Designed miniproteins, single chains, continued (2). Designs and how they scored, part 61

Each design is a single chain, and the fold is of that chain. pLDDT is the mean over its residues in the fold that is shown.

## One batch from the design tools (miniprotein)

Design m6106
Fold by ESMFold2-Fast:
Parts: C-alpha cells; sequence; structure tokens
Structure m6106 (fold): chain A 71 residues (1-71)
C-alpha cells in the first residue's frame, strides 16, 4: 500500500470519526455507531491499531445506546 493510499485512508477515517461524533451529539446512536465502525475499519487499514480500537470501542458504546447487542 502506498503512502498516498495510507494518507487517504487516514483522512477518510478522520471524516468518519467526525461524522460519528456529530451524530452522537444529536442522539442518533445508530448513525453514530455506523460512522465509528467505518472509522475503525479505515484506521485498521491505515495501520493505526490504537485509533482503530478506540473507534471500535465507541461504535460498541453507541450500539448499546441504540439497543443493539454487540457480538
Amino acid sequence: MSEEEIARLRARAEEARAAGLAAEKQGDWRTAMEHYDRAGVLYALAGEPELAAEAGARSREMAKRAGIVPL
């Protein structure tokens, strides 16, 4: 994977994280969960395991608020 591809994945992960935070502030737990889940996958692909784990944990927290049981 190129440096350019990694930078694009990281930028997209940051946009997804920001969208998740915005949805969370509005109380849209399902939408926030989806955005945080997307951010976690993108951070993992970008080689950022700590950020991926953080986004994944936040996605699971949003899932609980939405009444979705994490597997």
Scores: mean pLDDT 83

Design m6107
Fold by ESMFold2-Fast:
Structure m6107 (fold): chain A 94 residues (1-94)
Amino acid sequence: DLEELVEKARRVIEEEIRRALEEGLITEEEAERARLAFETALRILNEDLEGAAKLLSEVQGKEIPLEELRERLEEYKEKVLKEIRELVERAEAE
């Protein structure tokens, strides 16, 4: 189930962020950006183009055209799903 996969990925990302913060490898600001990037990926998977474009604009500091995101939606969804699946598989192998 996609919902279970997303929940597992969220836990993996939160654990990695927490560890990186504890080790001083990232700042709280960088941790927040990582969380926003994950939420952007989820909006792409849910086909929330306006929500995804808004978060991408905040992360990149650039306006993202909705038409461009719509044209490449399936490509971005496949990329996001692959990355989420790989994250979960690596965590389960450890």
Scores: mean pLDDT 78

Design m6108
Fold by ESMFold2-Fast:
Structure m6108 (fold): chain A 61 residues (1-61)
Amino acid sequence: MVTPEEAALSLAGAGMSVEDAQKAGRLLAEKGITGDGLFVAVMAARAGLSPEEAAELGAKA
């Protein structure tokens, strides 16, 4: 399972701000996503989507 800290680190590495990465990481962890979901969220973050949009797409993967 993806932790909020692990998700936030990956999203920040994808170019998301630290604050936005922490927000998206918490949303992803609350939805209980897997590594595949985190990968989708990272790709959304690289595309410039918001933390809420990245978390939503990751949760659907």
Scores: mean pLDDT 80

Design m6109
Fold by ESMFold2-Fast:
Order: structure tokens, then C-alpha cells, then sequence
Structure m6109 (fold): chain A 73 residues (1-73)
């Protein structure tokens, strides 16, 4: 049915967004950890660069979370 097709398409979109969200959160945590480690043990300038990358993935994750909420409502 049309309703079943719409539900299946919505589930595929949710699955894709969840995967992208997991990837963005993983990158955020990875860069955040590298930033912290670099700031303490390697140098503040390198830490700052990793924190900038972490911030970009945090923004990406927030946008993906908003899209997921809209599809799950």
C-alpha cells in the first residue's frame, strides 16, 4: 500500500540519519579526545585544531538529531 511504502521510506531515512549521527558523534568524541590529549601532552595549538574539528562534528550531530526528531514525530 501507499501507507506501507511511505513507512518503509521513512524507516530507511531514519536508519541513514542514525548512521550519520553515530558517525558524527564518533568523530566528535575522537577529535575531542585528541584535542584534550594534544593540549596536555603535545601542544596547545594542535589541541585547538582538534577542538575546532570536534565543534564541526558537534554541529553536524545537532542538525542530524533535529532531522531524526522531525521524522520520529
Amino acid sequence: SAEQRQQEERQKQIEELRQKLNDAKGQYMSYLGQGYYSEVYKGKALGDEYFKKAAQYEEQAKKLEEQLKELEE
Scores: mean pLDDT 85

Design m6110
Fold by ESMFold2-Fast:
Structure m6110 (fold): chain A 75 residues (1-75)
Amino acid sequence: MDADAVVSDGGGGQGRGRGAAGAGEAIRKALEKSGMDPNAEQNVIVALGSGGVGSAKSDGSAAGGARAMEAAQNA
């Protein structure tokens, strides 16, 4: 249960964590548009695997987080 401390420390988590949360919402909405059940975690994982999973390093966090933050502030 102390994993949150590692996440918040490892990679400037909280600011980028907000961007990642926005990206998750955008992916969920995209699944709904595609006719998939956005509430099914398996469908979310599959969608992430097709275009976002594994980019949780510098590249994915920078590009995905920035776009998600912009989308979240617009919404």
Scores: mean pLDDT 46

Design m6111
Fold by ESMFold2-Fast:
Structure m6111 (fold): chain A 63 residues (1-63)
Amino acid sequence: SSAEAQQAALAYAQQVAAALLEEFPDAKVSIEVAGTTVTLTVELPDGTIVLTLDGREVLALLS
């Protein structure tokens, strides 16, 4: 379902954000949700990492 796909992408984005914050504790993290697409933005002093996740693809990988 779309809700399961969204939750899978959110959970994955949160895990990636947590790992990056352990290495870069001063990084700024934002998560944007648009349907089943989750965009994670991590702002570092020297650059920005943007990861776009399709929740349906994330859910399929976990199945």
Scores: mean pLDDT 82

Design m6112
Fold by ESMFold2-Fast:
Structure m6112 (fold): chain A 67 residues (1-67)
Amino acid sequence: MAEVLEEAVKLAKEESKDLSEQSQENIIVTVEVLVRQLAAQGKSKEEILEEAKRTIKWAVQGARNYE
């Protein structure tokens, strides 16, 4: 559990590093909430990471379009 959360947060930080600090924090919080929710639903580490990657991509793209 802690390991998949750490991996997802690391990806969120890496993918959002060129965005504003506020956008980075918003994306990280969104990913943390998503990981915890999917884990509570019994999703596998692989399923959680794939959903996290998709969410990070959409959030980063959205932030770049409005910054």
Scores: mean pLDDT 80

Design m6113
Fold by ESMFold2-Fast:
Structure m6113 (fold): chain A 75 residues (1-75)
Amino acid sequence: MTDAERAAAARAAYDATMARVEELKKQDPEKGEKILKSSEHAYKAALEGNRHLTPEQREEAGYRAGTLSGDHGLS
């Protein structure tokens, strides 16, 4: 699997988790908004922490961090 393929897979997982957060936000706007912000913060923090990596590796790290945060909030 190439770095680009790994980044694309991580993005797909992130998009799926964010779609679940948006669905939750329709039922519980406060909880959904908290999870959304937490996931976005995790994504941005991972991008900043991994500036030394290639763009594809940074995107993978960012999307994986955002997905983990979102999945944790949804549990």
Scores: mean pLDDT 85

Design m6114
Fold by ESMFold2-Fast:
Structure m6114 (fold): chain A 85 residues (1-85)
Amino acid sequence: GLSTSLPAETEARLREAIAALLAARDVAEAQAVIDRFAKEMGISRPNLLYALSEYIKLLTGEEVHPLTAAPLVAAARRHAAALLP
């Protein structure tokens, strides 16, 4: 799980994942993004979904309770200006 403080490397990976999710054309591509980043970070898919939801909450104040990639993609698109540089 994530601590209250995010390591810089973890934050960078979560930012990259959000950018890739925003670039995804469909749900299958979004799921492939989650699988790729989970594997690269050495965590499970549910742990990455949780980490992304907590990071979105940290940056935007919006709580997301993701069972799949689709709610995270929707939230990231609503808050793209706050999540991307």
Scores: mean pLDDT 75

Design m6115
Fold by ESMFold2-Fast:
Structure m6115 (fold): chain A 85 residues (1-85)
Amino acid sequence: DAAVAELARLYRERLAALERLAAIPDPEKANALGRQLKHLTTRLAELYEAHPTPEARATLYRLGAEAAERLGRLEEAAALRALAA
């Protein structure tokens, strides 16, 4: 399934971006990676709408929660983690 393959690719890109974000002590560089993560999250949401499975939904919310947590948006991260469960 092409949509599932694309979701997996974006998932790996998202994780790599989160790892880079975690390594950055500079808030400005962290913000730039945050914008990249936002873009990838939007693309994942688009793919979810095209291929709405429980697995894709859980993956999307989990990735969003990790990104929010890395950016210090703890309330948003908690809400997204609840949706991923």
Scores: mean pLDDT 69

Design m6116
Fold by ESMFold2-Fast:
Structure m6116 (fold): chain A 76 residues (1-76)
Amino acid sequence: GPITEVNLGTVTAGTTFDITQPNTIYRITATNPSNQVLNLVDQATGKVIGSIFPNSKSTVFYQAGNSPNKLVFQVA
């Protein structure tokens, strides 16, 4: 299926990202400058999609459904 690439740059706890493109795989890159693990969480379900470790840059993949959604970064 199609891939949507997004670079969020530096993220913090509470940073949100809108999933607007349906039925695509989001390739999400984020930098966590904090000393805590940040989980990328599905705001509607509370499920953890992936994690960005302390002082690192990582890529997380998210399969978008048919409806708009929001992802949020939270302290693990």
Scores: mean pLDDT 87

Design m6117
Fold by ESMFold2-Fast:
Structure m6117 (fold): chain A 137 residues (1-137)
Amino acid sequence: SEEDLLLDMAINYFKQAGKWALKAAEIAGADESTIERIKKKFDEIVKLLNEIRDDPSKAKELMEKIFELVKEIADTLLELVRKSGNPEAAEAAIKALNDIELALSYLVQVFPEFLPLALKLHDYLEEKRKEIEKIKA
């Protein structure tokens, strides 16, 4: 279905964001436990999206959890980039945030009722992105 295609696009962009986030963490010199936590948060987002695909009645509860995981990932990326001061880590983190934004755009097409919450999350991510971009410059 069209909804399944849009969910697949969101999942694929979260997977791509995860690759960039892990690259940012590695360049920033993050420890193994921090890298593993980032990986687990992206794995959880993908798991929750598949649970919503299997049972759309769970969308309200699980979408809120996905948005909280996205905030935690963004906070971690900003902290790592700030501590390292590495412009290459900043560039990889920005690419991760851009792919997260693309994933969110597909999710709100499937679940338009979450648009207000997604816009609030967008504003949150934009402030994190601006702070990371200051380190890249």
Scores: mean pLDDT 91

Design m6118
Fold by ESMFold2-Fast:
Structure m6118 (fold): chain A 91 residues (1-91)
Amino acid sequence: VSSLVAQFNQLWDEIQALAAKAQEAIKSGDIKEAQKYVEQMREKLGQLRDLINQLKAAKADPKTITLAQFRYIAAEGEIFVIERQIEKLKA
């Protein structure tokens, strides 16, 4: 369980770093680079979902699962906002 939590925290930090890079690409007008970072964030979001399923299978504490689910939803929302910003810049 502690190993799964560590992996979740690492992926969460990686998503946050990619979000910052996507925002910088948006500021510089590099739509293609911003889309690349969003694609990488989507891939890592899928890995977060798989880790949540593994935490459930390992019978992790309900509070741990709830916090992981909350962070997943927050990351999904952040990706959605960035995708909307990219779409506004295309036309």
Scores: mean pLDDT 86

Design m6119
Fold by ESMFold2-Fast:
Structure m6119 (fold): chain A 92 residues (1-92)
Amino acid sequence: MHVQASGSDTGVLPSASAIETNLKGFKEALEKLGIEVKITVTLVPYNAGDTVSSSGSLIIPEDSSELEITITMTKTSSTTLSLTVNVKGTTK
């Protein structure tokens, strides 16, 4: 199925362990469908409770056998971060 979405949100940054737990759950759910998931995460030092503004894109072709998820974090102030999430599907 073609899935194409883009969005932005602003919230309070969860702990690193909460992010890892959510990513693991998502990976496991997709792997049950036979889709290989590769996750690349680039984080800067932050504190739980810091404010995060997030944006991203999701492009998954109908016959995707592999998903590449790239998460990049940039520090914009002492308590504010920008998080970019890109999800790209590839066929064989």
Scores: mean pLDDT 65

Design m6120
Fold by ESMFold2-Fast:
Structure m6120 (fold): chain A 87 residues (1-87)
Amino acid sequence: REEIIRKLREEAEAEGRRIGLLAEEDAEKARERIEELRKLLEEAEQAVRDGKAPDTETSRLSLEALREIIRVAEEVAAEIAARAAAA
């Protein structure tokens, strides 16, 4: 269980960084991608709350991974934007 959680977090962090780094070439595209992921997360969380999707440990871990992807992508994109403003 802990090993699976660690692997999911590492993979989510790597994916988030990949998405955030897109901002170096296309800041608008990166922003749109992050917004789409946020919408997907909200819809998935709402589906679980409404009982339309299974509330299992696997579902919870998947939602946590998606939250981590979004968080890391936003942080990386923000850092790139700040650096671009300083240049």
Scores: mean pLDDT 77

Design m6121
Fold by ESMFold2-Fast:
Structure m6121 (fold): chain A 87 residues (1-87)
Amino acid sequence: SQADQNVQIAQALLQSIQRVIDHLQALLDDPSTSAAELAAAAQRARDFIAQAKAVQASLDIPASLRQQLNAQLAQLEALVAQLEAKA
């Protein structure tokens, strides 16, 4: 059903957001990461967040999944701000 497809898309999006979070955290934890790489990674993550929000807005999903997506996107946005501050 469309509802089942929307849930699968939302779950895939959660996994994608987590992979981006893990990547950005690794960059922050690596003292050899240059300011230029931090800035570039932050910009790519900003573009990803915009795309993720557009996908989320198009999905009719359970409130619990929407809350999980909102929480992970907020975590990702906070992490991007940390990269931008360190760059």
Scores: mean pLDDT 91

Design m6122
Fold by ESMFold2-Fast:
Structure m6122 (fold): chain A 63 residues (1-63)
Amino acid sequence: MVEELKALVDASAAALSKLGWDEAAARFRETGLKAIAENSDNPQLALDKIREILAEVVAAAQA
């Protein structure tokens, strides 16, 4: 699960970079990986935090 969550973060950050949102991609990768590390024994909580971070980063990039 942890490696799968890390792959999800990497793939999502790469997608943000493809859109030209490099700052958003960097922030998402940094905060997403921290969420995984802090919640390595709670993969569902880590996933929920990653989803929240992604939504906030995308909203900020579009505003």
Scores: mean pLDDT 81

Design m6123
Fold by ESMFold2-Fast:
Structure m6123 (fold): chain A 64 residues (1-64)
Amino acid sequence: MEEKVEAAVEAVKAGDFEKAREILRQMTPEEKFAVAEKVAELYEKGELTPEQVRRFGRILVETM
């Protein structure tokens, strides 16, 4: 479970949004929330661009 969250976050950091989408499709709503929280933390730390966050949000909505 934790490994899936880490894999999804790493895919977003790498800009591999196809891999991120595939991982998110296999996740529960609770796991998706955990990914969203980590993505938000990385954005606050300056490790993600606004474009990466926007693309992640789009994929997150598509996989709900």
Scores: mean pLDDT 81

Design m6124
Fold by ESMFold2-Fast:
Structure m6124 (fold): chain A 85 residues (1-85)
Amino acid sequence: RSPVEKALGPLVTAILAGSLGYIVPPRELVEEIAEKVRALIDSGELTPEQAYELAEMVAKLLRNAGLPDLAEDLLAHVRKVYPDF
């Protein structure tokens, strides 16, 4: 499995569905997803491309959940971790 599937497991489905606007998870779950994704980005297990793709999907989920500031913070964080991408 990819590093994303290994680290996030069943949350991958929630991220995909939420990024497309099919679901709006509870705020607690959305915040848990954001925290786990930040930890995965910080782990260095992802390529820059994978980290940006994941951050963009989760940012869409966060915007759909009414958390645009948290989405902007996540995108700023991935740019800080992978500045040369």
Scores: mean pLDDT 79

Design m6125
Fold by ESMFold2-Fast:
Structure m6125 (fold): chain A 62 residues (1-62)
Amino acid sequence: SPEDLFIERMLKEYPDLPEEEAREWAKRYYDFAFGRKPVTDEEEAELLARLKEFYEKLKQKQ
């Protein structure tokens, strides 16, 4: 599915990100972003940028 491809891309770019947390984040944000309108390459880049910020904050809590 498109969601699975997005998760695969996330894990490729952020290999230290736990898969379970990546899936939870993807489901929450993917439905919000992709469920209501078609997504562009720019919107996908925005999603990845938001994930990067989330990932960096998550690393600081460990």
Scores: mean pLDDT 65

Design m6126
Fold by ESMFold2-Fast:
Structure m6126 (fold): chain A 89 residues (1-89)
Amino acid sequence: NPALEIIREAVEEAAERLGASEEVKEAAFEVVTKALREAYEKQPTASFEEKLELARKIIEELYKKGEISEETYKVAMEALRILLERYRS
């Protein structure tokens, strides 16, 4: 799946930038993938940028509820920034 490969690459770059462990990297990949899937289901006609913003809000809510660690949250948020930057390039 090309979309999952793009997400994986963004998460790997984010984890490298932040010095995250393999466990945090995998947790962030699962969180980003799930949040983007939910964004696509809730707003199928939205732009990619709008879906990324919805995914950001979903991840922020998970962090506020204590469902993900601060380290996972930081990697996931950086991965969303990388995805947006690559889309705008």
Scores: mean pLDDT 87

Design m6127
Fold by ESMFold2-Fast:
Structure m6127 (fold): chain A 88 residues (1-88)
Amino acid sequence: SGLDLLEETKKLGEEALELAEKYPEAVPKELLEKLKEAKKELEEALEILRNRTEPSVSGAELLQRIVELLERIKELSEEILKKIKEAL
């Protein structure tokens, strides 16, 4: 479900950020900044969604944006985790 995807992506992003903080030399600053930016955009999109009673056409476009942000966060998190593994 979308809630499962959201929860899994949040956990992956949190793990990537925690490991990047532990191994700051392993992760390019630009990559870390991109992940932080994508997470901020996701929280903003979720806040807009929380203020709606039912999905409209605009709600469908917002849900599409959330899915795109979840995919981006997943890709950025996986790249960060890969960089840390390669540095160890």
Scores: mean pLDDT 80

Design m6128
Fold by ESMFold2-Fast:
Structure m6128 (fold): chain A 107 residues (1-107)
Amino acid sequence: MELEEAIKKLREAGVSEEQIEKFKELVESRDIAGLRDLPPVAAYEGLVLLLREGLPDEEVERFIREAVPTMQMIAAAALKEVGREELAELAREQAIKDILEAIEKSR
């Protein structure tokens, strides 16, 4: 796991020390759901780390289904980075569908 390198990237991106501590706890506990509460860059780096460790497809699909569109797009980018292109496309399509449905229902 490349946790120290990810933490360095978060500091360089201006993520607060409080958010970095939360990131570290969530990654070490493999809490994918908790990553949704982090800033986008931290959620992305955490997803990349957990996906490289072999997070099950069922947990990834649940995360995508329960996430807001912005987080679904972050998941798509992380999945593409780790070579899981079919799941990345699924996350992207789900984000588009959820955005369009929200727009229609808000009218």
Scores: mean pLDDT 82

Design m6129
Fold by ESMFold2-Fast:
Structure m6129 (fold): chain A 87 residues (1-87)
Amino acid sequence: MSVEEARRRAVEAAREAAAEVSDPAVRRALARVAEAAARTTNPEVALWAADMARYAARLELEGRTVVATAALGLTAAAVDFDERYGL
């Protein structure tokens, strides 16, 4: 998969997840993941971010809003770290 395609899929997954969640903190965290994913040059990291966005949406649906927000914050930070420094 091209990096452009993986990046686009990750941004789309985060935006779709944001449309499914009702909690504004989770929605804000998903927007941050989408922003980070839009800058990544690593397709594996982009696809992982997409999976994390979908997982966090399920966590919010289960009432685990704090865990969902924390997981997304760590995901965005990890994507940014990979882009700036490499993992």
Scores: mean pLDDT 82

Design m6130
Fold by ESMFold2-Fast:
Structure m6130 (fold): chain A 64 residues (1-64)
Amino acid sequence: MREEALRQAEAIKGLHDAMETGKKDPEAGKQKALELGKKYPESKSAADAVAKQNEELGKKKEEE
């Protein structure tokens, strides 16, 4: 279905944006990734992975 291809493209773009946001603000990037996973359940595993990576970046900043 055409909508499936568009949905996958939106999810991929959103995950990329969440990673870029996380470089500047790890907490905002984590939250964005979690929201994306809720909006696109088919990409939840990838969204969870991006959220976890942003959380680790936040911990590193807190420790430094």
Scores: mean pLDDT 76

Design m6131
Fold by ESMFold2-Fast:
Formats: structure tokens, sequence, C-alpha cells
Structure m6131 (fold): chain A 68 residues (1-68)
């Protein structure tokens, strides 16, 4: 399980250990999103365009889980 730590006009950053292409479930919506980037170990990036296509608005503090 991870937590959204930052939200910008271009991406949301999540404090979770994941790989590019992994799916994260957003607990407040139940929707799954694909990890777009991993700039550092334990930090995953989801692009804003991916979030917008799925109708997901992430806020700092939102919980996500890695989909196995």
Amino acid sequence: MGKVVDVTGFFAAVDINAKVGDKLRVLKTGKEVTVSGVPAPGLAIISKSTLDKLGIKLEVGDKVELVT
C-alpha cells in the first residue's frame, strides 16, 4: 500500500515500490491506473493524462495498492 505524496499539472507521485507498467488500485474509487514512471526506488509517477482518461482525481493523502 502507498500514499499520494504530490500532485502536479503533469503527474501524481505515489510513495510505493512499483515498476513502470504496474497497476495501482485507487482505494477511494476502486479504479486501476498504470504506473507511468519510477524516478526513484519507492516513488511511482502516474501521468495526469492517464488519470484524466479514467476520470480519476488524485489528492495528496489518497491511498493506493499494488495490483498483483
Scores: mean pLDDT 85

Design m6132
Fold by ESMFold2-Fast:
Structure m6132 (fold): chain A 71 residues (1-71)
Amino acid sequence: SAEALSAAGKAIFAEIERNGGTITAERLIALMREAGVSEAAIAAAERRIREQGRTVLTPEEAERLLVYAAI
């Protein structure tokens, strides 16, 4: 849902700030699950991360991934 994606985004960007600018792919996916993002959206995000070979994400990359998962 849009509410779950919004909650995930808030948690993800807070963790990026705490980490000094990045978040791991594992933590991003974990925060999406904790926020209640659908399994279909999580699967789409995981496929995109795997396709692009990303293990660490910047704020801009995380934002693009959340927008992609919302489609």
Scores: mean pLDDT 83

Design m6133
Fold by ESMFold2-Fast:
Structure m6133 (fold): chain A 61 residues (1-61)
Amino acid sequence: LGVRLVRLTLEVESEGERRRLTVLATPEDLAEALRKVYDVARELGFRRVRLHDVGVEVVEA
């Protein structure tokens, strides 16, 4: 069994611009990774961050 990564697709919006970001993180670090992305998006002026999709990717160790 390989390492499992959670793939998060986030939708961010600023002044009418919408973009999607893909984040990969281990289950243990998922909450911290999400917080970091949210904070960075806020600093860049993206006022809305929404979780669009969640998937699981298995990579070989």
Scores: mean pLDDT 71

Design m6134
Fold by ESMFold2-Fast:
Structure m6134 (fold): chain A 108 residues (1-108)
Amino acid sequence: ELERRLEEHKERLKELLEKKKRGELTEEDLEELERILRETFRLVAEAVLERLELEKEKRKNPELELSEEERRELERRERLHEEALRLADAAILLLLGAPLEEIEKELA
């Protein structure tokens, strides 16, 4: 399920950050980082498109009231979108050799 997958990616990125601090990043770690980045970009694209579709519907009908279920779904989508963006940023920063402080901010 999506939220669990993002949590797994976040935890793995934290592990990769610790390996980077120790100078232990391997070629296999870089390949895994690339895989995480690809998956995270896919999740970001999906979340953005779903959010845009909802926004279009609301703009067509400003009087539209979300049900409890719909509101809960919107909150989940927004959380997933923000988390996916942070993970993508962290993976990019790790790949580009950015300062450790910047990577840690994205993984907090």
Scores: mean pLDDT 75

Design m6135
Fold by ESMFold2-Fast:
Structure m6135 (fold): chain A 65 residues (1-65)
Amino acid sequence: DERLELALKIAEETRRETGAGILVTEVLGQITFTVLDLDRERALKAAEKLRELAEKAGLKAEVAV
C-alpha cells in the first residue's frame, strides 16, 4: 500500500526531527498517526509536523495526540 509506505516515511522523518514516539495505524483505509510522548511541547510539535508533512504530500490522515 503506497499510502501506508508514505505514512511510514512521514512518521520516520517526524521522529528524527522531534524525537517523539509515533505510532502509525491503518484500519479500513484510514491512516492515523498517534503521538506517544510524555513531553507535551514535543508531542504538540510532532503533531504539527505530521499535519504539515501529510498536507504537503497530499496524504489524507488523522493525527492524534
Scores: mean pLDDT 85

Design m6136
Fold by ESMFold2-Fast:
Structure m6136 (fold): chain A 94 residues (1-94)
Amino acid sequence: DEEKEKLLEEAIELYKEGVELTIKYMKEHPEETAKFTGKSVEEVKKELEYLEKTYKEEFEKMVERTRKTVNLSKEELEELIEKLKKEIEELKKK
């Protein structure tokens, strides 16, 4: 189903954007991230650097695994896309 695959690709792209915006926020506010996680600022900075290095590879593995195990309808994918768009808008305001 070409339409369903296109919607899945759009949902994956939006999810990736949300993850990248979250990492950016954590990098810009390391003190808040340290308080939230109970870690030192130095530990947070090291973990973020490691996450940025490995994130693309781990994200691709997660996407491939999800594609094999999750089968959403077109309607569910459209609802997910709308939800992700709203979450991204809120992240951009921070």
Scores: mean pLDDT 73

Design m6137
Fold by ESMFold2-Fast:
Structure m6137 (fold): chain A 112 residues (1-112)
Amino acid sequence: SDEEREKLLKEAEELLKEIEELAKKIENEEIKKAVLEALEIAKEALEKIKKMKDIDIAIFYLKQVIRILKDIKKLLENKENISDEELTFEIEILTGLLGIVLGVLNLELSRQ
């Protein structure tokens, strides 16, 4: 439903804000840059999701974006228990997944 999409969009926007605040505390500039790049891709994906006419497909991809954002947040909250190398690699993987989602959303919008 459109109400479900609006609720999930608010959840995604709150996750973006929480991750942005966590990113401000990152001392490693490479990790900070990787996180900020992931947030920009996620923001673009959310703007594409808002334009989708097929609500069920929009909700499906919105749930994928939320899952990826939750994984990023969990990594940053557990930063002290993970090496900078491993953290950078995991953030790059999650950024790649966001890029794939954005690519699919662009294809779906071109068909609608």
Scores: mean pLDDT 89

Design m6138
Fold by ESMFold2-Fast:
Structure m6138 (fold): chain A 90 residues (1-90)
Amino acid sequence: EEKIKKIKELMELLSEVARVITRMDRGEITLEEAKQRLLEIAEKALKIFPDNPEIHRILERIRQATSKDEVKEAAVELMKVLAKEINKLK
């Protein structure tokens, strides 16, 4: 049951990242709004995996991103890390 709860939380975070990318691609949110939402998602992921160095690195990359492409690259990396952690729990 605890594993299933963690998997659900991680899948929700994955869905949120994908939504941010989609909304940014459609011009529905600003670069600033996309960065803020991704920082919140990355911080939630960091609370679940506090010792994961990849999440720390991605969070810093989001903070330093100055373009849509840099934000998208960081978001894709975050999705890959979340997917990897979900697979470890299965």
Scores: mean pLDDT 84

Design m6139
Fold by ESMFold2-Fast:
Structure m6139 (fold): chain A 64 residues (1-64)
Amino acid sequence: RDAEIAALRAQMAATTDPDRIRRIQSRIDYIRNPVWTDDQLRAAGFTVGREAQDGGPPGVDATA
């Protein structure tokens, strides 16, 4: 856990890509507090089992 977080922090420090930094930061947060919704995980750049980033857009039917 601590070793995983340290490795992720080192990886984040080694990259300048803002999308990658955001993804790593979200992963650290998930390791520390694994209480995220599928939408939050997906927005943070993770794939959830039922949403495999197949290119399907988020459902907009329920947005209203």
Scores: mean pLDDT 62

Design m6140
Fold by ESMFold2-Fast:
Order: structure tokens, then sequence, then C-alpha cells
Structure m6140 (fold): chain A 78 residues (1-78)
């Protein structure tokens, strides 16, 4: 159930931020495969690399939460 909602959020994010479509598709694939740890790692890496705007990062975090992924206390180094 949550994985389909997560995929929908990521599809909407890709439409709003087409430049991030490739990374959003990788995160979506990991969620669909049930590899929530890899999905979270991909999201953190994209944030650290500056590929996700603040609004896009919030959408990705919401999608991961819907899928049941726990991001933990991941504070990326500034």
Amino acid sequence: AGREEAAKILDEAAEKFPEAKAILEEIKKAIREGNLVEAADLAVEAIVNGELSQELAEMVARALEKAGADLGEITPPK
C-alpha cells in the first residue's frame, strides 16, 4: 500500500523537477524492490550532492516515510 503512494509522490516530484528525474527513478525502483535502506541511502547521497532542492527533499522524505523507510538521525555534513 505505502509503496504505491510513495511511487506516486516521486512521479509528481519528477514532473515538478525534471532535472532530478533520474535520481527519483532510482529511489522509486529501490522502494518498489523493497530495498528501503538503499532508497534512503540514495536520497541522502542526492541531498549531499546538492541534487535535491529543499522542497524536493521534503517530497522524497515523505515518500520514504509512506513506504515505511526510517531515515534515522541522518544529519548530512554542511
Scores: mean pLDDT 75

